# Designs tried in a protein design run: designed miniproteins, single chains, continued (5). Part 55

Each design is a single chain, and the fold is of that chain. pLDDT is the mean over its residues in the fold that is shown.

## One batch from the design tools (miniprotein)

Design m17888
Fold by ESMFold2-Fast:
Structure m17888 (fold): chain A 88 residues (1-88)
Amino acid sequence: MKEKEEKLVEFLKKAAEKAKERYKAGDKSPVKETVEIDGLTVEVEVSFSERELDGKRYLILGANVTVTSDKGETQSGGVILGVEEIKK
């Protein structure tokens, strides 16, 4: 159980880092990644949005995560992976 959770956290971290590096390189396309963890198919789509709050601009990294079991049971949810102030 814990090893499965650690693999999921590592996968989400790598997807977020990849998305952030692509954004810095000027590629704002969503990052789609898929991994299989102990009979679960985990799909993540990381996307970017810019928001202004208190006169500052922030880059928000959002993810849609879909987990499908070997039995075909599916659970989906949204998560915020990171918030970064856009500094020039």
Scores: mean pLDDT 76

Design m17889
Fold by ESMFold2-Fast:
Structure m17889 (fold): chain A 86 residues (1-86)
Amino acid sequence: SIFEELAEQEERLQLIDNARLSEVMEQQGIKSFELEEGTKARRQVEKEVETALKKAGADMSVEEAIEMEEQRVRENAEKLRKLFEE
């Protein structure tokens, strides 16, 4: 159901927040959407995200965690865009 899907999404977002993914990205001075595969910067972030997720007890992949954070950033940007257009 939609409620089960929302509950799972909230739990996953909470795990990312506990891992402090946004803080990890900020410490590197980069944003996930600025990272290209195979770059040193992306590998550094992936390693730190993996460490943060493990410390937070999150059972999810580094790629999944980064994708969810990027989705959250995109959704926030869309919300702001709609506010400025209306």
Scores: mean pLDDT 64

Design m17890
Fold by ESMFold2-Fast:
Structure m17890 (fold): chain A 92 residues (1-92)
Amino acid sequence: MRMSAEQLLQEARRLFDEGRLDEAADLLLYFLTVYPNSPLRPEALELLRRVADALRSRDPARAAALYRRLGVLYERQGNYALAAEYFALAAA
């Protein structure tokens, strides 16, 4: 059953606050796929960065995958500076 953009972002934030980082990441990636033109997209990208940062010490492989995904998303927006920073984080 399809949730609204607002409901998906609220649920992802709740999962992040509960430390359910993998589920938060999966919902945020789904949000960015289903609602690519949402005005909430910048908030979803910021939350996804916080999820990746939280995963960095616990699951470095998952964190690297999320940083790489953020790099691709910012590259598609034409923000090459942020894309380069995220690709560097993924390679570390």
Scores: mean pLDDT 85

Design m17891
Fold by ESMFold2-Fast:
Structure m17891 (fold): chain A 79 residues (1-79)
Amino acid sequence: MISMETLEKAKELLEDDSLPVGVRALAALGLGDIATHSKDEELRKKAIEALKKALEDKSPLVRKAAEIALEKVREHEEK
């Protein structure tokens, strides 16, 4: 079960520059799972929005995680 609280926490972790880049990258992958597997349209939309912001992150690791997550979402939408 994916909740709004889980989404909000993942977004907050992603936006917290004081956290290690590995934690922020994991938050991006978690948002990707929400965007791919959530049956709630609003949760999917918010997760995709957060991932698009992560593509502009200063960390290459965070950007790569967001790119992988969005690619997975796209593949799920296609087939």
Scores: mean pLDDT 78

Design m17892
Fold by ESMFold2-Fast:
Structure m17892 (fold): chain A 60 residues (1-60)
Amino acid sequence: ADAFVKAKILIDLGESVEDIAEFLKKETGMSYEEARKAAELLKQGKFDEAYEIIVNAEKK
């Protein structure tokens, strides 16, 4: 999932949850609420949970 890989890089660069959520919304078309949840999971290091949300959004 390209969106997941890019979002993970943004975490490593120190981007905010809000900026990562806006990125995920734009890249995948998911809702802001879903994107924010995924961004918060990424910030917490819960990569498997974030990956599932992002990949499921990319399949829609």
Scores: mean pLDDT 82

Design m17893
Fold by ESMFold2-Fast:
Structure m17893 (fold): chain A 54 residues (1-54)
Amino acid sequence: SEKEIELLLVQRDLQKVGIETEALLTGDEKLAQQRLKELEEQFQKELERIQQES
């Protein structure tokens, strides 16, 4: 549903900020890039699932 997609977008953005903040604190940009890539992959999977269910 549309509301589920909106919630998913908000959750993705919040997790993205968390990853970026951790990278700033640790200086591990390589790990941050990997985690951001995984986040986008999970987001795509969840988005497709929600769109296909309705």
Scores: mean pLDDT 81

Design m17894
Fold by ESMFold2-Fast:
Structure m17894 (fold): chain A 76 residues (1-76)
Amino acid sequence: NITELKSKADEAEKKKDYKKAGEYLVRMAQQLWSQKNFKDASEAMERAAEQYRKAGDYGSADKSRINAEVARSMAE
């Protein structure tokens, strides 16, 4: 459920649990991608990258940013 994942990501961000926020956003993006909603998947992956960056997980942040760029290209 995309709505539930978004809610969990927002709550984790509010609690400054940036790693969990990133994880929920990646799961949300994966569900959006499977539905071929590449525009919203790209936005969710960009949000995940920012959350991972705040968590100090630069590897996950870079991966999410690359996946966001791929999704954006597919949205055309």
Scores: mean pLDDT 88

Design m17895
Fold by ESMFold2-Fast:
Structure m17895 (fold): chain A 67 residues (1-67)
Amino acid sequence: SLLEAAAKQAGLIAAKIVAEKEGVDLKDAKVVSAESDGESAVAIVEVGGKKYKVTLNNDGSYEIEEI
C-alpha cells in the first residue's frame, strides 16, 4: 500500500541519518519500526544496542532522540 511504501522509505531515511551520526555502515543500522501518515513519519533505529527515535517532518526537517 501507499502508506506501507512511505513507512519503508521513512525507515531507510532514518537508518541513514542514524548511521551517519554514529559513523557506521547503513547495514549496521537496524530499523526496529517505522510509521508514516503520508506527511510525516516516525522511525526507531538501533545501532550497537542503542535505540534512536527519528521524526521526519513534511518540511524536510528531522529530529533525533536517543531512547
Scores: mean pLDDT 80

Design m17896
Fold by ESMFold2-Fast:
Structure m17896 (fold): chain A 75 residues (1-75)
Amino acid sequence: MNFRDIAERQLARARALPADSEERAAALDLAGYMYKQAGDYARAAALYRESARIHEKLGDLATAARHRALADELE
């Protein structure tokens, strides 16, 4: 299985999980990392930002800031 296949499976899993849940954020983060490894930087950045938004809603501002920084590095 290649990085893009893993990313697509994790993204599908994230979309099935409850909105703004910690589990969805984790799945989006893994999908973003795998898209980055596949060279799809735009999608990786978008997924890191979506994960950051969830962490912010959950009150984890430090994790949200780190994920936004990861996204900014890819754009």
Scores: mean pLDDT 85

Design m17897
Fold by ESMFold2-Fast:
Structure m17897 (fold): chain A 93 residues (1-93)
Amino acid sequence: NAALDRDIVEALVLIAAAIGKNYIKRHLPKEKAEEYSKKIDEAVDEMLAAIRAGDVEGFRAAAQKLEDIMVEAGLDPETVRGIVDNLVAAAEA
């Protein structure tokens, strides 16, 4: 069921964003947390738009932006890469 699979991928994107924002809020000063949370929201909006358009390449590009933002904010690069790789794999299935 393609519609159910899309809804699951959208939910996973939102969960990944929530994990990143919660980490940022706990570990960064308020100003930096707000800055990175905004960047995460922008990358998520691009990812959701790409899913809805069936744009696999656009999804990969936005997912890479999300990875770069989270790593720059101080999340573990291997953990973030694992999350993003799984999101891309789910979107391509």
Scores: mean pLDDT 83

Design m17898
Fold by ESMFold2-Fast:
Structure m17898 (fold): chain A 85 residues (1-85)
Amino acid sequence: SEELENKIKGVVDMWLDLDPDKDGVITKEEIEKYVGMELGPEAWKLLDPNGDGVTTVDEFVEVVTSMYPELKKSDLLKAIKEALA
């Protein structure tokens, strides 16, 4: 649907705002600054399960699809990775 496509585009635009150099990663500080609040340890288990201080496209998509289960991980991964290419 057009609404679903617009939602996917919004997620891609959010990623590009956080990752303007298109390296495929964003930092914890950049995410918290964008959200405007400090996130708790449970949120960081989803955003940074590796504990390396960065969130990858795959980790970001996991969080987005947990909040919006109508979005498919494969569709979001494809859209973001195509925007980074």
Scores: mean pLDDT 75

Design m17899
Fold by ESMFold2-Fast:
Order: structure tokens, then sequence, then C-alpha cells
Structure m17899 (fold): chain A 95 residues (1-95)
């Protein structure tokens, strides 16, 4: 698993999705910044149901759910989130 400070390049689809909540997102940022933007997307889209489970998000019918190929996401499962996101980004080797 890459470290949270690892630089990554987002593919066009993931970049377009995160730019819906932050239009100035660069194509290259840290993995930790990508996770933060994902959580911001979930908040902005109103996908958190704090009355039932604050950590599990229903992604059915969402663009993010289709991108990741999942119906729900547990935000505490950072490793599972990263694994799904890696299909949509490239790890940038330091110069």
Amino acid sequence: MPALDQLVRLNDRLLALVRKVRPDVPEELTLGEVISLLLLYLDVEGLFDLSVDPYRVDLRGTELGELLGVDSLDIRDIDGIVERLLAHMTIIAPP
C-alpha cells in the first residue's frame, strides 16, 4: 500500500469527480489529499447518514459508486478505499 504522502496522478474520470467539489485540484497530489477530497465529495453530496451509521456510505446510483464498482463504502476501511482508488490513479516516482 502506498504511503499517504505518496504523489499520485489522477485519471480523467477521478479528476473530474473530485473537481466537482474543488475545481482547482491539480492532476498530481498526495494520496492523503485524494482521500480527503473523497471524504469532502461524500459530505457535499449528502451521502453520510449520521442517524444510522456515520461511517458507512450508500453509493448506489452515485457516480462514485459506479467509478469504484461498489454499492457501499466504510470510510474506516482506508486500505479498501485506497485499493479501489489505485485503479484510477498512477503512482508518481520521485525524481
Scores: mean pLDDT 77

Design m17900
Fold by ESMFold2-Fast:
Structure m17900 (fold): chain A 90 residues (1-90)
Amino acid sequence: VLLPQSSEEATVDTEDLSVEELRELLRRGIEEQVKALEPKLSKEAVEAYRKALELLAEAELLRFEGGDEAEIEKLEAEAKEYFKKALELA
């Protein structure tokens, strides 16, 4: 199927993004950052780092939505553990 290609010159305002679109934007940013680390870290360290960033992104999205503070802290705590795991595996 033909996929629409977004122009890099077309900047989308984060203020105008839905939570769903913001989540996808964060996911792409995480993947780009993780790819930059792949030649420097082991596969397991890279995967742990990616999970940490994904959990942190979910916490940020919940904060923007005015979500439950306890749930946000839980995601941040899990992200911290994955960052720790990534460092141990690096």
Scores: mean pLDDT 72

Design m17901
Fold by ESMFold2-Fast:
Structure m17901 (fold): chain A 65 residues (1-65)
Amino acid sequence: MSAEEAVEVLRRAESISAEEAARLLGVSTKQAQGLSAAAGGDGGPVLDRRGARALAEMAATGSGL
């Protein structure tokens, strides 16, 4: 999967497991959870839409990854 495809998957997600989000971005599950929480999203094992969208925007801009 390309980085662009991973970003689009995260942008469309209503919720996503932290493990799956981490795999899409090539980061650790703990890092994905931390980035989601820092953006005001869920930092648990399942990321909410806010967390997923925040990870997508960070990946798209190259900021914080």
Scores: mean pLDDT 77

Design m17902
Fold by ESMFold2-Fast:
Structure m17902 (fold): chain A 87 residues (1-87)
Amino acid sequence: MLVEELEKVKKEALEYLKKAEEAKDEKEREEYRKKALEKAKELQVYADYFRGLYEVTGSEEALELAEEAQAVVEEVEKGLEELEKKE
């Protein structure tokens, strides 16, 4: 189900962000930052899809899924920006 895929990508994005924050090695931190960004891009596709579905169907569930995906994208982007400022 698309909802299960969304939850998996959300979890992976946040997990990679956490690994980037916890990384003691510069190369390892950069690898996890790239992975977090890849997952954030995947989440943006889901957010756009569910927002489009809401616009066509009026489904409140689709709007909620789009907003949840967008919130995680913003969390990852903000976390990575904060991590970048510490370098």
Scores: mean pLDDT 83

Design m17903
Fold by ESMFold2-Fast:
Formats: structure tokens, sequence, C-alpha cells
Structure m17903 (fold): chain A 100 residues (1-100)
């Protein structure tokens, strides 16, 4: 994938995560696209799994509510974005902030 295309697609996903009215299904689709972008940028399955595990450790489930699922999806997005920024420091200025 071209880095410029990846940056554009990540920004589009970030804008979706900023929308509080997004459904769980829409957030899950956006998250799946983010995982695909991370893989195309050369993140290993182990690095992606680590991002998911770090997001799950930050997730504090009170109940399996729609809100908890949305928080978990946003946390996974943020950890994947962090790994992309660490791998490609030159993209940091062009990528969104980690907190949607």
Amino acid sequence: MKKEKAVKEIKEIYEKFLNEDMTVDELQEALQKMVEIAKELGLSDEEILKAFNEAYEKYLPKKNTEEDIKKQARAIFSELLKLIKEKYPELVKDLPIEEP
C-alpha cells in the first residue's frame, strides 16, 4: 500500500470513530479495515495481536454493553495507530491523534 493512501484511509476511519452515533457494526467494520491497513503497512500478526491484548488490558468491562464494545473497538484502533506511528515516525505529523 502507498503510505499516502494509508494515511488518508486511517483519517477516514478516525472521523468515523469520532462519531458517537456510530453503530457497533459500523465500528467493527472500521476496525477490520484498520487491521487490513496495518497488515498492508507491514505490521506482523504478532504486533497486531499485541495491540489487541494491550487494548483488552485497558478495557474495564462492567457488563457486555454496546458502550463497552465501542470502547474496546476505539482502544484497539488507538493501539494499532500507535504501532503504525512507531514503525513509520515520518507519518506521525500526518496521522490523527491517538484518542478519537
Scores: mean pLDDT 74

Design m17904
Fold by ESMFold2-Fast:
Structure m17904 (fold): chain A 112 residues (1-112)
Amino acid sequence: SMEKVRNKVELLIGIAEGIMRIALGVNKTALKILLEKGASKEELLKLLEESKKLLETAYKSAKELLEEALELAEKAGDKEMVEKVEEAKKKLEKEYKEELEKLEELEKKIKE
């Protein structure tokens, strides 16, 4: 039924957004703790490398879930759900790019 497809699409969007939110929260908290404790340049660079890997893994997983959600919405002919998934994909891409740029900029400053 259309309702079952909608529920599954919304669940996949929610899980994808949750995965990214957790990765962003973990990275923010870890960086804050190390900075407050006066972490060394080596410790900060190691954290940034781990933060980039976590972000990339979360982004890839979230993207795959949203691609599944898009296929389900398209096959069901549910234009409203297609639009919701496309908006979620745009938000994911923006959040990934902005956070990656932030981590890369911080890495450059630490390497000086």
Scores: mean pLDDT 89

Design m17905
Fold by ESMFold2-Fast:
Structure m17905 (fold): chain A 77 residues (1-77)
Amino acid sequence: MEKVEAATEGLARALRILKERGASNEHLVSAVHQAATSVVGQKEAEEIKEEVKKALEEGASLDEVVKLAGEKMREYV
């Protein structure tokens, strides 16, 4: 639980910095994938990556993306 919270906080900070630097949605998705691989297995991280990619394509905010990634990581720990 604490490991997911730490990863989620780190991800929120990383996504904010990336967006401020004009990063693409692909860069945001890569950051989510890296955070997920620190907490869950490779297969689970790929599933989280695909869900976040779809959410971003649908116009999800960074806060929504962080929440989605955190919820999915909690399902696998």
Scores: mean pLDDT 82

Design m17906
Fold by ESMFold2-Fast:
Structure m17906 (fold): chain A 88 residues (1-88)
Amino acid sequence: PSDLEWLTPEELIEKLEKEGDFDTAERVRRIVEALEKAGIKLYSISLIKTESGDIGIVFKTEDQEKTRDIQVEVNAEMAGEEAAAARA
């Protein structure tokens, strides 16, 4: 449980959907779409789970500084979507 598994955004979404974690898969998809609209290309992505059950996402992009900025925005969007309970 301690090693980060680096996947492409598409691979992570597919894995989450196969595991039945559709809520997390949808949040990842929206984050990826937002980043693509901003002109940011993701090389790889990893899902982090804390001991409290909170979910975090980390990214690798072409620029390490952009990766940090993305991480802050992603955490804010995930918190907002979780609070909104986007259950159709």
Scores: mean pLDDT 64

Design m17907
Fold by ESMFold2-Fast:
Structure m17907 (fold): chain A 94 residues (1-94)
Amino acid sequence: VTVTMTAVPSPDGRAVATATATVDAEDKSRYILVGSSAAGDAPRYAVANEQGVLTVTLTADRDAPVTFTATLQRQKESGELETVATATVTAVPL
């Protein structure tokens, strides 16, 4: 199980990052991808598509570097979520 995150510098003064995780398609319903920023914006959530791919696009309307974090969580038999992978990236708006 892997999580990748790519920063996309935006000419409109926004910091943008995209996080993608690929999980086993047979177990995909147990996974959630959570994206957040150090800038205090509301977190974004994604569930897997038919192929087991989870994608979150994060934006922050800032004129300063913003660190984004994407956390892939898996539901245990107990119903609790456990962190299985984390990625971070810093996006610098122009």
Scores: mean pLDDT 77

Design m17908
Fold by ESMFold2-Fast:
Structure m17908 (fold): chain A 97 residues (1-97)
Amino acid sequence: SALAAAGIALAILAILLGILAILLSRLALRLARTREALALAIAAALAGIGAIFLAIQAIALAAAGRGGQALAYGLEALADGVAGLALGLRALALALA
């Protein structure tokens, strides 16, 4: 269904954003000299992991024919991925300042 396809597409994008958030988190952790930068880097890693987990659930639901649930989980995964990316960039900016 179109909903299942959309859920899978959002899940793939969320996985890519989650991986990027984790990579930015690792870079920020290596450069972090403040508690704020460290906290943001940890938050970015957790958001990235959450995005990947929700994306896997979205793909599984799409495979099971639950297109509406796949779309919902895909959207939540995308939201976590975007949040992780934003937190990772903020952590890196603070670590570089």
Scores: mean pLDDT 85

Design m17909
Fold by ESMFold2-Fast:
Formats: C-alpha cells, structure tokens, sequence
Structure m17909 (fold): chain A 89 residues (1-89)
C-alpha cells in the first residue's frame, strides 16, 4: 500500500511540473523567473531550471529549448511510474 501511495504522489507531482513546463515552453515571451523555479523546488527540477536560467540568461530562446527537454524527461518519468503502478494492481 505504501508503494502505491508513493507512486500516485509521484505521478501527481510530476504531472503538475509537466504542465508548468509546457506553459513556459509554449510562451515565446515568457522569461524564466526565480519565483517559478522556486515553485518547482519539490519536483527536483527547480535546480535545473535555475541553472538553465543562469547559463542562458542572454539567450531566452535557448533557455526555452532546455525547459522543453525537462518537460520530455518529466513525461517519461510519469509513464514509468504509471507502468509500475499497473504491475502492483
């Protein structure tokens, strides 16, 4: 039961992060902010978002491309967690 609860929580958290990353990547005028990055802290993606913002602060388009890569990673992890959850049923 504990493992099922952990997997469900992971799926919920990663789905929230994926939706936020998608919103950022779909807006070419969106600037990465410390507030947005901080809001993602519990996902483990906040550090990567801050790093991207620092490395590509002079190239917002490149920063958006890197955020899109994080979106794809989150989607993959959600699929893996869902597959594990199905096996436990």
Amino acid sequence: SKRIEELKKTIEELTTIKNLLLEISNNPLTKLSEEVATALYNSGFATEILRINQEYRDDPEKAIEKIEELFEEADKKIKEAKEELEKLE
Scores: mean pLDDT 67

Design m17910
Fold by ESMFold2-Fast:
Structure m17910 (fold): chain A 108 residues (1-108)
Amino acid sequence: SSEHEKIRKFTKEINKEASEMMEKIYSMIEDKEKQKKVAILYTAWMLRVAGLEFDFIYLNKPLEEIAKELREEIEWFTEEMKKLVPEASDIIDEFKEKILELIEKLEK
């Protein structure tokens, strides 16, 4: 369906933006233990987003509720990332803005 294509496009664009941000952040961190904490936080965020996609596709949660929870998840993730890597705050904020734009497009 057109709704499934819309979700697939959203997921691809989220993954692209996330991968680009993570490559930049990892290149800024020399401490391997700090890289590990960043990787764990990123994985946790990805699992939470996957849970929301499951809720939409299989549990028929309204798109408006999913979009609200996606905004809450990106807010949590970016704030936690800034605590771990404050030197990357500008990169993290740019990522947040891109994800919020993608969520807004998903609601259209």
Scores: mean pLDDT 84

Design m17911
Fold by ESMFold2-Fast:
Structure m17911 (fold): chain A 77 residues (1-77)
Amino acid sequence: MPLDPVLLEALAEAERAAAAGDPLAMARTLYDTGKETGNATTLRAAYMAAETLAKRTGSEEARELAEQSRKTLEEVE
């Protein structure tokens, strides 16, 4: 299957963020990539990661990211 260079770059950034223990940065990278590529799977991953983080930590930034990811996912699907 063809992979976009943007998706490959974003996956590398997400791997770094995960290794550093920053799940919000990972979710942000997934959202940005999914939005740029229109990839529903990536957007769904961003939504799930951000929503889980928001529920676990009460983070307003994670809540906003989950809402943005959900809206963008609805536009793609």
Scores: mean pLDDT 74

Design m17912
Fold by ESMFold2-Fast:
Order: structure tokens, then C-alpha cells, then sequence
Structure m17912 (fold): chain A 65 residues (1-65)
């Protein structure tokens, strides 16, 4: 299960979320791909879920459009 979102775009999206820096965004991206161990706080995980929610919703609308 991998996302089609390129690393640079994914990092840019996550850095839009307050509290998530570029380095942390990259670590999250790798963790989601199952490559890096997850060493994030519960707060960071919540931010990731919030960031992915609008992206996933946009992708679904794009498929229907």
C-alpha cells in the first residue's frame, strides 16, 4: 500500500500542517511506506491523519471527475 504522491509534494503538504517540519514530514512519508520505523508522538500521528484526509478526499473526487 503506497501512495502515488511524490515525496516533495507530500512533504510540502505535511509542512502546511502546523507543528510538522520538513524532516518530520519525510520521516512520516517513509513510515507510511513501511520503510522507516515510526517514532512519532500521538500528536504527530493525528496531524498526519488530518493532512491525509483532505488529500484522500481530493483524490476520490478526481477519480469521479
Amino acid sequence: PVLVIPEEEFVALLTTVPGIGEARARAIWRALRGEAPQTFSDATMARVMEALRPVLGDAELDLEA
Scores: mean pLDDT 59

Design m17913
Fold by ESMFold2-Fast:
Structure m17913 (fold): chain A 107 residues (1-107)
Amino acid sequence: MEKIIEEALKIVDRWLEEHPLETASPADIQALAQEIVDLLEKNKASDEEQFEVLKAVVDYLVEKDASVEQITLLVLEFLKRFPQLREKVLAYLKENYPQVAKLLEAL
């Protein structure tokens, strides 16, 4: 678990160097989501590991001042590949980032 989270956050750090949040496009966010998905698939991550990695990535991006729209797009792209996590992810977002949860439910 810890090693996959560390590798995911390393991907986010590299992505942030190449795509500053103030100028990151929707396509840049989708590319980040795809890199994280690829990492999880490569490691044959369980549903629990997938959820923990997503939480770590979202928490980290919020600490870096990512917008509600950017976090929502990242989560939406992640859930396209792991739709079974939708209810758990929505519960987490409603408790910790209610504006992201509201926007995601409207989509």
Scores: mean pLDDT 87

Design m17914
Fold by ESMFold2-Fast:
Structure m17914 (fold): chain A 82 residues (1-82)
Amino acid sequence: SLEELSERAEKAIEEAEEALKEAEELKDATSPEGVARLIGAKLRAIGSATEALLIYEKAPEALTEEQKKRLEEIIKKLGGTL
């Protein structure tokens, strides 16, 4: 259903936003542990953003305008354009 897809998109968008925030906090990490956490955060952001994008591609009507704007910001931070 569209409601289920909207809920899944919201969760994916939230997870991507949280992961990007963690990556920003770790941007100056120089220790092996810090760099590993930064890479892990970036990978989580990519994975969650990919899920949200796939939902958007298959059912754009499932996403609110606010969710679409948040997804655009996520993709921009990951070096893409939506």
Scores: mean pLDDT 88

Design m17915
Fold by ESMFold2-Fast:
Structure m17915 (fold): chain A 98 residues (1-98)
Amino acid sequence: PTEEQILELLEQGQVDEAIELLQESLPSSADPAYLILSAAERLLELGQVDLAKKLLEENQGHFPQIAQPALQSFLASTEDEEADLGVIFLALAVEKVT
């Protein structure tokens, strides 16, 4: 699965290759917002805060309207980034079942 490959590349420190694979995969992804968010979460776990925020900012158009308030809150935050991502994940889950 593409998501697993992207996350494995990030774990191996191949950040640039992971981002390239992510961008190539977005047009064919069934859930591009979730894929972007999963990659951003892994980047935060690796301490790559600025890159995680940049990834979300450059791809914010892939997120549904229900997720936009949480996404904008995260992008404006200087602290508790992982907690803010949880709210975005919840918004994506609600969108899928509504």
Scores: mean pLDDT 74

Design m17916
Fold by ESMFold2-Fast:
Structure m17916 (fold): chain A 82 residues (1-82)
Amino acid sequence: ESPIYKSVKKFLEKIADEILSRKDLTPEEAIELFKRIGENLIKLFKKIAESMGLSQEEIDYIVEIVKKAFEETLKKLEERLK
């Protein structure tokens, strides 16, 4: 696992905790919100990497790390909402 992976995962876990603190959301709405945030974060990281002049290989690597962190955090969020 990349050191970047750990930082991104910690950030996503903080977001999941904030979503779980919302009493006004159903479990389905909470999951949907987290998925939308994840999609937007992936797009943001891709744009930042592109703006920095990174190669397509480097961009793909960063996107893969963010997706892995997101997928693992999403699975934990889904389990906590059962």
Scores: mean pLDDT 82

Design m17917
Fold by ESMFold2-Fast:
Structure m17917 (fold): chain A 71 residues (1-71)
Amino acid sequence: SELIELVRRRGEEVIELARTLDLEGQRRLLALAREGLAALPDADLPEEVKEAAREEIERVIAEIERLIAEQ
């Protein structure tokens, strides 16, 4: 699935971005990721794609939270 591959690639890109940001930037990115997760159920997407996106956003959130905790 092209959309699932895109979702995983975007997650990797967001984590790479998070590693380049300062604490304030990481907190802002975390807030955006949480907003994305909250909005996901309302997205007009196949359930398979929503599930992949949920898992990837949760992974991104966990990684950003870890980066913040290491400051």
Scores: mean pLDDT 86

Design m17918
Fold by ESMFold2-Fast:
Structure m17918 (fold): chain A 91 residues (1-91)
Amino acid sequence: DKEKEAAKAKATYVFLSSLFKAMSFPGSSFEEALEEAYNNAMKELKDDPLAQEYVKELYEKFKKDPSSLVKDPQGLLAKLEEAKKKYEELG
């Protein structure tokens, strides 16, 4: 289903882009950056309920296991770039 794939790619791109931006500010904790990214992504995707559902899944996953992504900002950037490419290819 191309529509679901596009929504997932869009959600991933918007959420990770917001997370990367929030993490770029000195003194912010990862939990604070996650919360900011979640709120920003949900607001930006307010007209796309399917994409919002994927943002919720990503937020809960990262909140449960922050160590899988937080300790590698370069890996986070690589995931952002892949999500952007996927979104552009499907949109």
Scores: mean pLDDT 76

Design m17919
Fold by ESMFold2-Fast:
Structure m17919 (fold): chain A 84 residues (1-84)
Amino acid sequence: MLPPLALVQPLADAIGSHENIDAVFAQFDKDGDGVISLAELTAFLTSLGQGDLAERLMDLFDRDGDGRVSRDEFREAMTRAATA
């Protein structure tokens, strides 16, 4: 299994930096279409042991009701998670 610290480091830094948010999104956006499924994102965070962050992301994206996460929505969610 991958160590949580190694994978959490980019996410933790992205929460405090918009530039790193884009870098993290690029890791998931293998298709280059600018969209990630919410289920894929939350499953990834859960695998890192970040259930709290996954729950907060679910709440934020549930308001949008899209079930899909665009690059802009991902950036906003990560920024709001850092602010809260």
Scores: mean pLDDT 62

Design m17920
Fold by ESMFold2-Fast:
Structure m17920 (fold): chain A 89 residues (1-89)
Amino acid sequence: SEELEEEQFKKAQESLQLLARSFQALLEKELGEKVEVSVELKREGDTYVVTLTVGDEVKVVEAKTLMDAMDKTMAVLSEIFEKKVAEAA
């Protein structure tokens, strides 16, 4: 139902905000510097759009399902983490 979809969407937004805070804390600890991290989830028609900001880098993830949007977001965050930690080493 539409109400169930709205509830799942809100839960996904809350989960992404918690993920962003955890990611920021871990990244700042590894880099030894402050990094601004934000995640926004939006629904545009039949597409879910996640905008990820890590410092000066902005990544956009698009998916047809919430589950796919979450999975792609986690993959992108993992990639950014590995690259930034490798660059700092």
Scores: mean pLDDT 83

Design m17921
Fold by ESMFold2-Fast:
Structure m17921 (fold): chain A 86 residues (1-86)
Amino acid sequence: SGGSVAAAVGEAARMAEKANDTEGAQLYRQGWLAARRGGSPEGAQKAADYAHKAGELYEKGDVEGARSYATQAANAAIEAARLAGV
């Protein structure tokens, strides 16, 4: 589900920008770029799950909590790409 994962991470980046969380948006952008290169299905799904959770928190106005999930999403996507050799 690479397309769905990249879309989820990209949407979370857009939500971060709407919340004026520039740092969170940059973290999701890194995750989105990594997800587009591919990666392990498990790591990609983990990144999407974290991105979805962060989106919920941005909608609630919890920017700090959302940023924690943004960091986790980016790290999961980057690690998934690294493990897949891309």
Scores: mean pLDDT 71

